Designed miniproteins, single chains, continued (3). Designs and how they scored, part 76

Each design is a single chain, and the fold is of that chain. pLDDT is the mean over its residues in the fold that is shown.

## One batch from the design tools (miniprotein)

Design m10623
Fold by ESMFold2-Fast:
Structure m10623 (fold): chain A 73 residues (1-73)
Amino acid sequence: MKPVLEATTTSADGEPVTARIEKEKLEELRRLLEEGRLKEAIEKLGVEVSPAASDEEIATLLRGIIERGRREE
């Protein structure tokens, strides 16, 4: 099993929002987010996201995952 990073938050509607990504893909995710290519990052890197999440909520969660991944390195 490849190591996976996960983050959860609460949406504006009170629904739990979760995003998960393989740790190996964090650097590519970071690059795509810096380029504003959020939807491409989700599709290309196989990011698992809650269907209740807005694009803004997903971007916030993914930035949080990247920041935590850097601290664990």
Scores: mean pLDDT 74

Design m10624
Fold by ESMFold2-Fast:
Structure m10624 (fold): chain A 73 residues (1-73)
Amino acid sequence: SKVEGAKELIDEGSKKSPIESSAIFLVAMTYLRSDSLEEAREQLEKILSEIADPKMRERMRKTADEAFARLEA
């Protein structure tokens, strides 16, 4: 089920812009590597904190939050 959830997320993300698609892919990858959604969120936050451009970081963060909310539903 976890693999199916990640696949669905990636498939839907591929229909978005490159930056949003990249954020969704990172969410799926951190989700697959983590034992919990909270751990996945922490891993993604570390990745996002490395982005120097605040505007890009915020856009990716917003997309990631929406993707995580979808995985929780």
Scores: mean pLDDT 80

Design m10625
Fold by ESMFold2-Fast:
Structure m10625 (fold): chain A 67 residues (1-67)
Amino acid sequence: SAEERAREALLKVPDENLAQLLEMFVRDPELRAELLELLRSDKERLVERILASTDPGLRALVRLAAA
């Protein structure tokens, strides 16, 4: 699924590229909707666990997508 693909990309991409990937998700309306659903429905907290170890700016982008 698209949600599984998004989670896999976030898990596998290096921290250096993670900011760009998240910015693309926030900028694109379709990807933003996908990210919002991922954040709201992620019962395993995969996105939260990934972002816990990243730059605060990346967390801000994800929170903006969730708002």
Scores: mean pLDDT 61

Design m10626
Fold by ESMFold2-Fast:
Structure m10626 (fold): chain A 86 residues (1-86)
Amino acid sequence: MTKEQAVAEVIEAVKADGATSVEEANEAIQGGGKYYQAKLAFAEAVKKVYKVNYVPDAILTKVNPEDRKKIEDFRKAVMDALAKEF
C-alpha cells in the first residue's frame, strides 16, 4: 500500500465517523470522543505503510523513537490532506 492510498483510507474513515470539518477530523485522528473508525484506520494505515506494530491506544512516549517519528510524520500527512479536503 502506498502512503497516498493509506491517507485516502484514513480520510474515508474520518468521513464515515461523521466529521464535516478540519477541527472534527483532527479530533477523529487523535481518537477523541465518538470517532472510532478514524482511530482504527489510522493505526492500520501506519502498520501497512511503515510496517510499525502500532495500536490506537499506544502511549506515543513509550513507542520506539524511530516508530514514533514515523507515526507523527504520517499524522502530519493525514492532517495536511484533511486541511485541503475541507
Scores: mean pLDDT 73

Design m10627
Fold by ESMFold2-Fast:
Parts: C-alpha cells; structure tokens; sequence
Structure m10627 (fold): chain A 67 residues (1-67)
C-alpha cells in the first residue's frame, strides 16, 4: 500500500492543504453525523485531486489510519 505522502505527491497536491480542508470538513460535519462527514471528505479529496470517489475513499482511510 502506498503511504499517504506518496499518494498525495502522486496526485500533485500538498498533504498539508488536503489535511487542513479534510479536518475542517470533518469537524464541521461531525455534529450532523459520521456518514455525512466521511462523504463530504471523500468529495473534497476527489475534487482537489481529480481522482474517483473510490480512490478518494482509500485516501481518506489512510488519513484516518495515520491520525
């Protein structure tokens, strides 16, 4: 499995920028429900990197695993 840094470098996006946006989305959406928070984070990753939602979900899982 690629590391989180390796994945983000491959897609040409700074991990710091993605992590900041994801953290903001998760914090904002957690008060609504966990599923909505995860879905919003996946959409943000997909939009920023241009990858599919399936790949964005894998990236989100890696972020959660390293946190």
Amino acid sequence: MPTIKELFERYGVSISELLDEIAEILAEQEERNEEAADEAAVEAISRLTGVSREEAREILDLIKSES
Scores: mean pLDDT 69

Design m10628
Fold by ESMFold2-Fast:
Structure m10628 (fold): chain A 64 residues (1-64)
Amino acid sequence: MRKELEEEIRRAMGLMWVSVTLISTKNLSKEQQIEVIRESLELARKRGLEEAARRLEEELAKLE
């Protein structure tokens, strides 16, 4: 039960992290978007937001 709740919270936090990252980069150049997404990806990995890291990797691949 407790572990399931922690997983749901991490998933929700991950989705919010991805959304904030993408919104923050909307007015930036493609190169700047790639840089910010890479930095956000590293932070997500350090924080243990595995779903966010996966989503950011997918978004980065679309821009490269």
Scores: mean pLDDT 77

Design m10629
Fold by ESMFold2-Fast:
Structure m10629 (fold): chain A 70 residues (1-70)
Amino acid sequence: SKEELEKIYKEAKERIQKAINEGKTVDEILSIIDEAGEKLESLGFPKEEIQKFMDDLRKYAEELLKKKRE
């Protein structure tokens, strides 16, 4: 459902933000994104929607990392 997708997205964003604030590696951040994508696949979401979701999370992580370096 859309509600479940939004919940997973919010939880993934919170995990990414916490990982970046704690100084985790890029590989660890990418692992969080991969885990979120696998969860959506297990729930039967379409591949195109999962790809867009993962791309949005990668962009979110990149913007947070950029701000931390300013």
Scores: mean pLDDT 83

Design m10630
Fold by ESMFold2-Fast:
Structure m10630 (fold): chain A 105 residues (1-105)
Amino acid sequence: LEELLEKAKELLERVIKFAEEIKKKYGEKSPEVAHLADVIIETAKAGLEAAKKKDVEKTIIALRNLAYQLRILAKKLESLGYTEEAKKAEELAKEAEKLAEELEE
């Protein structure tokens, strides 16, 4: 459990950095991308606080919400032609989903 929470913290920090970079690079070009990035950053920060407090249930909820939000971002980035960034968002979504499943079991 403690090892899975450490992995959750690492993933959540990576998600925050990714979303901040996406907002910096594409936010001015797409207000929708900026909004999605902000939502992802807020959700990931809440998840990081939950993981630090060892609140497993809230950490799982945050990871599941992030998987959903990251997939929405990936589709939007792909529609705009940002294929590599879309692929990274999808990879992070899969990592979040897998880790949520491991924490629940």
Scores: mean pLDDT 89

Design m10631
Fold by ESMFold2-Fast:
Structure m10631 (fold): chain A 85 residues (1-85)
Amino acid sequence: VDRPETVDLTFTTATEYRRLDTGEWEEDPGPNGPRLVTTTTVDGVTLEPVVQREVLPRDPAERIEASEWRRTVERSQSTRLLAGE
């Protein structure tokens, strides 16, 4: 079906860290934990990705190799325009 349709699709990817003191998964790793924030947003109109990330300089993440202590949380929201009478 070929018709114009507006779809607003936003993917937000947030990195959660496993805190060393509590073992809980949080976006803030705590005082001695590494901090890496990555946000990726896709524009539903232009379909252009916007990537932003920040990393702590040198210190806290050097000795931690990060597949087990971090995870990516993905959220998606979509709005579909339904044409009616």
Scores: mean pLDDT 50

Design m10632
Fold by ESMFold2-Fast:
Structure m10632 (fold): chain A 80 residues (1-80)
Amino acid sequence: MLEELIKQAYEKGFEFGRKLAEEGHTLKDVYEKAKELGRELAREAQEKYGLSEDQARQIERAFVQGAGEGAGRVLYEKAK
């Protein structure tokens, strides 16, 4: 279950970051927004599944990492 939640958080983050970068947001803006949303997703998962703080942090980090990678791909392609 935790591994599936981490994977889903990363995938959601990737699509979130890609979309924001396509809309013209900077990488900095994407990270700031992703940190806020990632914390919210981690809190919801902790409440729903009884996760520890460390497990919730893994979900937050997966979302933020995904968002950075998704946005980075779009920004790299646009820079060429």
Scores: mean pLDDT 83

Design m10633
Fold by ESMFold2-Fast:
Structure m10633 (fold): chain A 72 residues (1-72)
Amino acid sequence: SPLIEKLKKMLKEQEKAKGTTEKHIKELEEKVKKNPDDIFTKTKLLFHKIALESTDFVIERIQAKIKELEKA
C-alpha cells in the first residue's frame, strides 16, 4: 500500500529525530550534573524533554495507524 510505505518513511524520520533529541538530553544532563545552579542549561533540558514527549506521541500514532492498515 502506498499509504503504508509513506507512513513507514515518516516513522523512520521521526525515529531519527528522537535519537538526536535523546543524545542532546544526555549531554545536557551531564552539564546539569557538573553545574546544578545553571538555570539556562536546566531550561534547555526541560525543552528537549518536552520535544521528546511530543516526538514519542507522534511515533506511537504512526505505529498504531500502520498496524491498523496492515490488519485490514
Scores: mean pLDDT 88

Design m10634
Fold by ESMFold2-Fast:
Formats: C-alpha cells, sequence, structure tokens
Structure m10634 (fold): chain A 65 residues (1-65)
C-alpha cells in the first residue's frame, strides 16, 4: 500500500539501500511483530552499516512519516 511504498523510498533515500533491500527491511518491520523489529535491526546493521541505535532511530522516523 502507499505507506509501504513511502517506507521503501525513505529507506532507499536515507539508508542508501537498493529497492530490494529496502523492501526486505520494510517486510521485516511491518510483518513480523517484535521478532520482525529485531530482524530489521540486524538487516539494517548488515545492509546499511547502522548501529542498533541508528537503526531504531531510522525506524522511528519512518513510522512518524
Amino acid sequence: GPARERAVELLMRHGGLSREQAERAVNAMLSEDEAGRELYVRLAQHDMGLSPEEAEALLEAVLAA
């Protein structure tokens, strides 16, 4: 939906991710409850080079947008 596409575009813009990487990260955040949030942080560390704190800040920014 539109919120999903917005989240993908924000992760591409701010995280430097490819569309495929951004879509995987958004799926992890939105589809998998607390386990999905933990998976998102791990993917953000691996794909974006973010710390856990930076990954959580980016997630909060995406959810606020």
Scores: mean pLDDT 69

Design m10635
Fold by ESMFold2-Fast:
Structure m10635 (fold): chain A 92 residues (1-92)
Amino acid sequence: MDEEAVFAAAREAAEATIATLPAQWQPVGRRILEEFMKLETVEELLQYVADTRLHAAMMAKVAAEGISQLAADLAALRARIGDAMRDAVEAL
């Protein structure tokens, strides 16, 4: 498959997800998107999405135990953007 076309579809899905965020969170979402766009292969992208999803679940549990809520919120946002990118890639 054309890696460039796959990453283009993933970027479009991520940008659509970022557009649904509150205005103050959109710059953070764009920085997260640029983090994903530094990956070179679809395999690396899908693995990173899986890692971000696991990390978000772990951070949510940690925040519930009275540790950093901001870290949990950022991990959840990264996982949400990653999930949108994965779903776009899987739809190709």
Scores: mean pLDDT 81

Design m10636
Fold by ESMFold2-Fast:
Structure m10636 (fold): chain A 88 residues (1-88)
Amino acid sequence: TSIDPALISRLAERLGVSEDNVRKAIVYYNQLVGGDIRELPFRTQAVHVAAVLYVKKLATIDLEEVAKRVGTSVGVILHHIGVIRRLS
């Protein structure tokens, strides 16, 4: 898989998680939806990666901290967690 290291680093920094966990989450997301997360706006990418990390238990996710880091609400992250769970 062609991985953009700069995108992985930016998402890892934004979410406060490891680059390895971000890479795993992106691979999982792309396989799950049959698409490419990189086609989405960066904030949307961060929300989807956070949702995958939470559902797959790849990292300990504090929903309130992540919502603040991404500039969204806990409700938006919970909505996307529900989407990932339905597609899984």
Scores: mean pLDDT 83

Design m10637
Fold by ESMFold2-Fast:
Structure m10637 (fold): chain A 81 residues (1-81)
Amino acid sequence: SAIAEALREALEYLRELAEKHKLSEEVIRTIERGEELVRQGRLEEAERALLKAINLIGQELGSEVTEEIIKHINEIYKKLK
């Protein structure tokens, strides 16, 4: 599924940010939950986990970072047809 691939790529990007900036365990667990939901084909729940992770990262790194994350994820989704 193209949507599953986009969700996986978006979650992988967030994981790289979390590791680079040494973000909280809650951020890491939220990303891991999203990755597991993608593996299970639970894409709507995976998208909610992705949005929660973006919000948590924004709270730790600042709202300006949230805009950059959304822009990057939007570019990932533009590859869907």
Scores: mean pLDDT 84

Design m10638
Fold by ESMFold2-Fast:
Structure m10638 (fold): chain A 92 residues (1-92)
Amino acid sequence: SVIEEALKELEKLYEENKESLSERQKYIMEEAINTLRSLLKIYEELSPESQERLEKLAKEILEAAKKLDFDTVLEKVIEMGVILLEEAVRKL
């Protein structure tokens, strides 16, 4: 799974860089990791269109994190959260 691979790489990147990160950067990385973990639990229940959008966002989060662009990581995590909220409301 693209999401599982992105999560694994992001967790590795976080552990390797944790001691050099600010408290804000640690918070952003932990939120990204937690959001991807939550996504994996419900991934198969999502529409194919949402799955494609979320896979793209997971890749973008990982690429931004590799560049230490934490503002972009945060932006993409927020966008992912909005999609997950829209999916939850759609089922009601």
Scores: mean pLDDT 88

Design m10639
Fold by ESMFold2-Fast:
Structure m10639 (fold): chain A 100 residues (1-100)
Amino acid sequence: SPLELFKQGKYQEAIDYLKSKIENNEIKEVPIDLPEYYLAAVAKVNGVDPERVLLDYLIAKALGFSDEEAIEFALKRHGLEKYIPLLKKFLKVWKEKRVG
């Protein structure tokens, strides 16, 4: 599972797993996980401090940004904008599984 991959420090494998599930339209089968795990994973793979990316995400959330807006803000601030489509797709399905 992606959560188990994150716990093992296999961040690239976790990203590749999520990407594969999106590409095959199987994203609904991905276990529910916190957006913070994917933010940390993409930061680590790109040599960015995950704590700084997570801090920007949390600050944006505290300012009233949605999860999607907060992730987009944090990724853009650290030059990780190429991951925005992947994480926005994940958030859309994650929200659909939780509340619709």
Scores: mean pLDDT 72

Design m10640
Fold by ESMFold2-Fast:
Structure m10640 (fold): chain A 65 residues (1-65)
Amino acid sequence: MKLTKEELAKILEQLSTKLDLESMNKVRDIVLEMLSKSDLIDAEKLLEELEKVDPEAAKLLKELI
């Protein structure tokens, strides 16, 4: 599933209420890297990259998509 910037922003807002600053910085870094290559974020690829660096954040993301 591909996420628009608007859908991604809503998901990031929900994650920010559940994740600490360190986890949110990791999510943000991955999102910025993916956006540098495409205007759309592949939700499955975002989840895969996040699982490599923060499995707990990835689990929460999976519940939101």
Scores: mean pLDDT 80

Design m10641
Fold by ESMFold2-Fast:
Structure m10641 (fold): chain A 60 residues (1-60)
Amino acid sequence: ERERALRLEAVRIAQHPDEPWTVASLARRVGLSPGTFTREFRRLYGLSPEEWLARARAWA
């Protein structure tokens, strides 16, 4: 469940890289603290949410 929620947020970022995403807002959407969100995101993708955001923006 939690992994699926994190994947949906990653896809949303990739599709809308121009949006003002913050780690805090993303964590809140999935019911996690920013620290827990960052830890689980890094485990799934091998990147921090900040690094993922930077890549999404670079590919846009």
Scores: mean pLDDT 78

Design m10642
Fold by ESMFold2-Fast:
Formats: sequence, structure tokens, C-alpha cells
Structure m10642 (fold): chain A 78 residues (1-78)
Amino acid sequence: MKAIKEEEEKAVKELEEIIEKIENGKEPLDPEEVNKRIIELMAKIRDKEVKKEILKKLLHPEVDLDAALEAIEELYKE
């Protein structure tokens, strides 16, 4: 977690806010739009360890984070 870029810091902050809203059971505005937003924000993060930490929070249950990261990367791939 050294030398995070300003864009990555903003993306992490926004992802943390989304996670907090999900954890607090606030009504989802639109699950499809929320998922799209999460994918777009994840694409801005270059540090794979930071991505894995966000995925741990997003997925909540224990999961293979490497497989989850690959799945997310396929979603924002061309």
C-alpha cells in the first residue's frame, strides 16, 4: 500500500462508501448500475493487493480472491 495515485485513492474511497452502504442495508438504487460502478472503480486501481482487499469486503464470504479478481478483470476487459 505504498504510493497510491490520487485516482486510485478516490476509487478506493468511493468503493469503501459503496461497501458501507451495502453493509448497512440501504436500498440499492439499481443493482446493475451499482455493479457497473464497482467494476469501473476496480479498473482504476493498479495495485492488485488493494484490489484483493476491496474484493474481500465486496464479496463478504470467504472466497478465492485470485479467481474473483480474474472474473472482475474479464468484466472490464474490451
Scores: mean pLDDT 66

Design m10643
Fold by ESMFold2-Fast:
Structure m10643 (fold): chain A 71 residues (1-71)
Amino acid sequence: SDIDLYVRIFRHHAEEAIKEIKDPELREEAERLLEETLRQLRAAKNVAEAVSIINEFGRKLKEILEEDKKL
């Protein structure tokens, strides 16, 4: 399905971004956030819900990346 393809592409890009986090604790936080996001994506009913879930992940990941830069 379109959602399954979107989730696979999203997961790949998210995992690559998380690898760039230098602080181990912030990396673990980002990995947990990704696992929670993937669970939400599996429950998504349509592409619009999937986009909303991915956008929220991006917002939260940005906060983690900003904290990593301060260390």
Scores: mean pLDDT 85

Design m10644
Fold by ESMFold2-Fast:
Structure m10644 (fold): chain A 75 residues (1-75)
Amino acid sequence: DAAETAGAAAEAAMREALAMGKEAAENLVKGWEKYLNEIDKEKGEEAGKLGREAIAGSPEEAAKRVGEFAAEFVK
């Protein structure tokens, strides 16, 4: 399933970025926001906001929320 695959990939990417540090996680979120804004500006803005809010919380919550958003976007 493309949505499940996208969610798992996004969650893994966020976990790796968080392991590298806050700056890496912020850069990943900026990259996603820029990419999605080229497809759908509203979805890109939502992704950026959600990613930034998730990073401000726990790493576990951040990875989970990002994976859920990516799966829903591809659905």
Scores: mean pLDDT 73

Design m10645
Fold by ESMFold2-Fast:
Structure m10645 (fold): chain A 92 residues (1-92)
Amino acid sequence: MSLQTQVVLDLASVGVYELAVAVGKLALKRTPPSQQKDFLQDLIKFIDKAIKHADDILAWMQKNNAPQSDIDTVKQSIKRLEEEKKEFEELL
């Protein structure tokens, strides 16, 4: 697989994680109050796994000299996922 193809697939993966978190926020608003804590804990666990995978993607991109703009895109996505995780933790 070319470096360019791998970078595109990895960027798509990170984008899907951000979309999943956004959908999770909408689902939380529709979750009954008695179930919200468990749902929040599951969302936080999902974001933790997403951040770990995005960190692995970032490390691979840096090692393989991927374009700086793509590296910066992944860094910004990780930062947004970390901010979302903190917001959900504050709701517990």
Scores: mean pLDDT 87

Design m10646
Fold by ESMFold2-Fast:
Structure m10646 (fold): chain A 78 residues (1-78)
Amino acid sequence: MRSVVVFRVPAEKADEAIEAVERAVGAKPAAVIREPVGDETRITLVYDRPLTPEEKEAVRRAVEALGGEVVLLENVPA
């Protein structure tokens, strides 16, 4: 199983948001995709493992604390 995390944050907070999510998960993602969307950046992180409910909640809180929004947060079959 893998997990996919997609969120939007203000462009100036993109690096802080990635670092905050990495701390919430306790690991670096296997892949990072950054896409500019106006004054925001859409960030897609792929982890080579499922995220626990507690990790998902921590990720959501970390993104929201930086003025962002979680678009997708799912464990997917590999």
Scores: mean pLDDT 85

Design m10647
Fold by ESMFold2-Fast:
Structure m10647 (fold): chain A 93 residues (1-93)
Amino acid sequence: SPRLQVRTHSATLTLQALYNGVVIASVTLSMTRGDPPQRRYASGSTPDGIRTSITVDAESRDDQIVFTLSFSADDPSLVTYTGPEVSVDVTPV
């Protein structure tokens, strides 16, 4: 599974599944260092019954936040995934 590692105190990740340019599933997960591991799941389907799912796992490791991405589709050739888009908290705490 693809992994994204970010050296930050807090990060928010967004990942979307698209069919013909339309978002059919979307996951947004915010993680702060020291939080327990988190999972977000989203699923969507097209009018033709083609299903897709997105799972994002997040954990803190030392000075990093690690996102693990998983996707599935009944027909992967028809679904495009955009992202991950990550915003980081640059505000001093």
Scores: mean pLDDT 74

Design m10648
Fold by ESMFold2-Fast:
Parts: C-alpha cells; structure tokens; sequence
Structure m10648 (fold): chain A 85 residues (1-85)
C-alpha cells in the first residue's frame, strides 16, 4: 500500500540520518515531513485529524530546533497512526 511505501521511505531516511551531518539530518527531516503530510492528506479519517495535526506541529518544532531526527520520528508516528485508523 502507499502507506507501507511511505513507512519504508521514512525508515530509509531515519537510517541515512544516523550517519549524516546535522545540516543533512534537517534536510532529511524536511523530506520526512513532506512524505507524512502527503500521506495525511490522502488517508486521514476525520476522527484522527487533531492528533495528526499535533504530530505535524511536533515535527515542525523539531525542524525549528535543528533536530532532523526528531522530525523523521514524528513523521513516522504520523504514518503509523494513519495505518492504525
């Protein structure tokens, strides 16, 4: 499924981030958020929209702090939430 493809890509980004520079980790985190927001727009039922928005805001907060890894992790949590719903 497209949600499985999103999870696989996000897990790949997280693995790349482990050996990346801080600047590259932020770039990977920005890409992770883009993937998660696209999945949210395509798959989110109305019931989880507030929780999903909370995770998007968490990822944005991590990016503002220069924490790309945290942004990827929040993006993964969002896509996992979409699969559970």
Amino acid sequence: SSLEEALEELERLLEEAKTASRERQVELGERALEIAVKAFKEYAPKEIVPEAIGLILRAIGHLLDGDGVGAIEASLELVKLLKES
Scores: mean pLDDT 88

Design m10649
Fold by ESMFold2-Fast:
Structure m10649 (fold): chain A 89 residues (1-89)
Amino acid sequence: LRALAEQMRDAALAGDWERAAALEEQIAEEIAALPAEEREELHRLVMSAMLAARPEIEAIPDEEERLRRAAEVAAEALLAAIAEVEARR
């Protein structure tokens, strides 16, 4: 998960949306394989971080830059959530 999330962030920052989308599919498969409690916790943490960043992202007038920032925030939120869930193992 962590390595895939890091690769997704890097792809999004590079504007490689095709690669970012493929990595998102792989991340979704890895998350689906996790215990239900871990999946729900990851979802909650990521959603909380995305909601906090939403006003900043929405303030970006350029659509491409907005998408890049949204992908970056999502990847960083996922990385932070993975670290928190792993700390509870």
Scores: mean pLDDT 76

Design m10650
Fold by ESMFold2-Fast:
Formats: sequence, C-alpha cells, structure tokens
Structure m10650 (fold): chain A 64 residues (1-64)
Amino acid sequence: MTREELLALPLSTGARTLLAVAAHELETHDLSDEQIEAFLATLEAQGLLDVAALFRELVADRRA
C-alpha cells in the first residue's frame, strides 16, 4: 500500500494530519518503538482503529 493511497482514505482532518506526519517521519527518520507505540495508542484512544492498523502495516513494511 502506498502512502498516497493511505492518505486518500476518507479520514478526519486530525487523523489525516497525524497519519501524513507519521508516514513522512517514518520515511525520513527512524522512529523509536516508544514513539510508534505512543502514536498507535493515541490513534486507538481517538477510536481510529483502522488508521492504527494501517500505520502498523507501514511500520512493518519499513522494518521488514
């Protein structure tokens, strides 16, 4: 799944912004496991479970 396709999903403005920033940071810099888990926890707390699942997929693809 491409980042462009991911960002094209019908997300709230906040969710779209968080996902865009996280995707960019993941591409440009290595995120620590704590930063990744904190971001996932934030998404899940906001009820954005689908977005959290997609972000986990991006992280797995980058670390595989």
Scores: mean pLDDT 69

Design m10651
Fold by ESMFold2-Fast:
Structure m10651 (fold): chain A 62 residues (1-62)
Amino acid sequence: SQQIQNHVKLLQDASQGMADMLRWVMKKAGVPQSQIDALLAQHQKQAKAQIEKAQAQLQKLQ
């Protein structure tokens, strides 16, 4: 439904914003680029899994 699609978009946008902030903070703290990339990849994977889980649960109800 449109409502589910709108929620998924909002969650994706929030996830991207958090990734950008984490990148900025870690860069300022002097964390090596390879570690920043690895941690952001982990965060992106976790966020995607949570969004997919929420969407799957909504689909089960409908």
Scores: mean pLDDT 77

Design m10652
Fold by ESMFold2-Fast:
Structure m10652 (fold): chain A 126 residues (1-126)
Amino acid sequence: MESEEEKKRKQEKEKEEQAQKYSEELERALDDAADAAEKAAGGTNEEIMKIIQEARERVTELLKKTGEEIGLEGMKIMEAAVRRSVDRIAERGYADPSAAAALSALGNAALLAADEVREELEKKRK
């Protein structure tokens, strides 16, 4: 069946698949940062802040890339991925109370990055 409507659905699926791949990269980046934050929880504030800053930058780049290449529908997928990652990070904090403050700061940084990218993309829409 070769309708124009089926061709349009195929293009929408390809964009959703691309957004899904970026969301998986974002979730892995936050999971890696959470692992690093847990290991650094007994270390210096400088080490913890560096992990959080690097995670925020990576999340920001993935969000910007998704918004620019896929648009607002891609951003919704990425924002859902950020929320899922933040929920998992919070769960890690309950399992390891010594890391709870570092993990909370990481989660807040990820949420802030998502908000900042959404505002920037809305501003660029004119």
Scores: mean pLDDT 81

Design m10653
Fold by ESMFold2-Fast:
Structure m10653 (fold): chain A 85 residues (1-85)
Amino acid sequence: AEEVIKGAEEGAKRSKNPEVARKAVEEAKKAKDSGEAGTLLGQALYENGASVEEIQEAAAEALNRAKNNGEAAGLLVELVSEKLA
């Protein structure tokens, strides 16, 4: 969970929509493990107006570009929250 949360925090710092990005990070902090952290990030982004398709596209892009789970979480938060700006 810590790696995913730290990565999401770094993504939020880069986002042009820091309000939504920070909300997703705060939800992820409630997670018990990395899988739950990823689920809570996606759910928070969806609840703040992202479509399932936007989340899936951003997740695919993040996995393609990222070297680890933290970077993937950061890219997911950055890419999806910016679409909501």
Scores: mean pLDDT 80

Design m10654
Fold by ESMFold2-Fast:
Structure m10654 (fold): chain A 77 residues (1-77)
Amino acid sequence: MDAKIDAIIADHSKKTGLSFSQDAIDIIKNFFISQGGDFNTVNQVLDDSSQSAKKDGSSIVQPKHIGESMSKIPSKL
């Protein structure tokens, strides 16, 4: 499961040119578990977080950007 998330994050970094902080990666992994392993929701959070980071002029996606993106996703449980 972790290997799948790491691969998704790596592919997203290659496509966007952004890096992810280790803290942001840890938050995404915990969020993925809380959403019951929904890869579509994780990809949405990654896209929104990357847009938030670019809006802030950052080349690194930080926990702040992940948190903002997660708050836009309806609570599943």
Scores: mean pLDDT 76

Design m10655
Fold by ESMFold2-Fast:
Structure m10655 (fold): chain A 108 residues (1-108)
Amino acid sequence: SMDEIMQKIDEVKAQAEDLYARLSEMSQEQAEDALGALIDQTEAIFRQAQKEGLLTPELLAKLQEVVDALERAYQAHLALYPPTARSAENRRRISRVASEVKMAQQAL
């Protein structure tokens, strides 16, 4: 349902904001793992919304807020640690989700 998907989006956004706040307390590996898990959740939410035909302007705006939070966490991580193959993969995955959200908004 729309309400279930919106709740999942709010939960992932809160987790991304929590990650941003806690980055200085985490190892590079812990931060990369946490960011990867949030990207996995965001991709799963987008795919579920797409499958259920629920990609409304309101939902896409909320997904954009999640993408923005992930981008902020990623940029803060780069300020703390040198880039790795894993951090580069996380960047590519965030960019892919951002592009899919933008394309879906343009198709409305």
Scores: mean pLDDT 89

Design m10656
Fold by ESMFold2-Fast:
Structure m10656 (fold): chain A 69 residues (1-69)
Amino acid sequence: GPHMTFEELKEKTREIYVELAKKFENNTASEDDIKLYKHILELRKKLKLDDEEGAFKNRQEVIELYEKL
C-alpha cells in the first residue's frame, strides 16, 4: 500500500544514511547529499525519540520527511 510501516521507515532511513556516510567517507558527497543528510538526521531523531504512541502520531510527518529523501 502507499503507507509504510514505522519499522519499514526505520530500515529505509538507515539504508540511505549508510549510503550517504559512504559518500562522505569517499569524498564523493555533493551539496545535495549534505542537504539530504540533514533531512535524514531529522527523520532519524524523530524515529529514535518517539515512544510507541508518538510514532503513530508523527507518522505523516515521518513519511513526508522520507519522501524528501
Scores: mean pLDDT 64

Design m10657
Fold by ESMFold2-Fast:
Structure m10657 (fold): chain A 85 residues (1-85)
Amino acid sequence: SMIDSYVDGMQNVLSSMQDMQQQAIQEGFNDMASQFQSVVDSIQGTISQMRTSSVDQSIQMMQQSFSQAGRVSSDYINRLRSQHL
C-alpha cells in the first residue's frame, strides 16, 4: 500500500512531464522536448524498479526523480519567460 501510494505520486509526475513535453514541441523547443523525454524515460524506469525495491530505496529513487523533473521544468519555464521566438 505504501509503495502503491508512491507509484501513484510518480505516475502524476510522469503525466505532468509528458504534458510539458507536448507543450515544448508546440513551442518548437526541440531540445527541451528531448530533455523531457529523458525525464519521462527515467521516471518510467524508476516506477518499474520501485515495484521490487524496499520502501527506503523507493523513497530515495522518488526524491531523485522529483529533483530531475523539477530542474527540467524550471529550465523550461525560464526559457518561456526569457523572450518570444
Scores: mean pLDDT 83

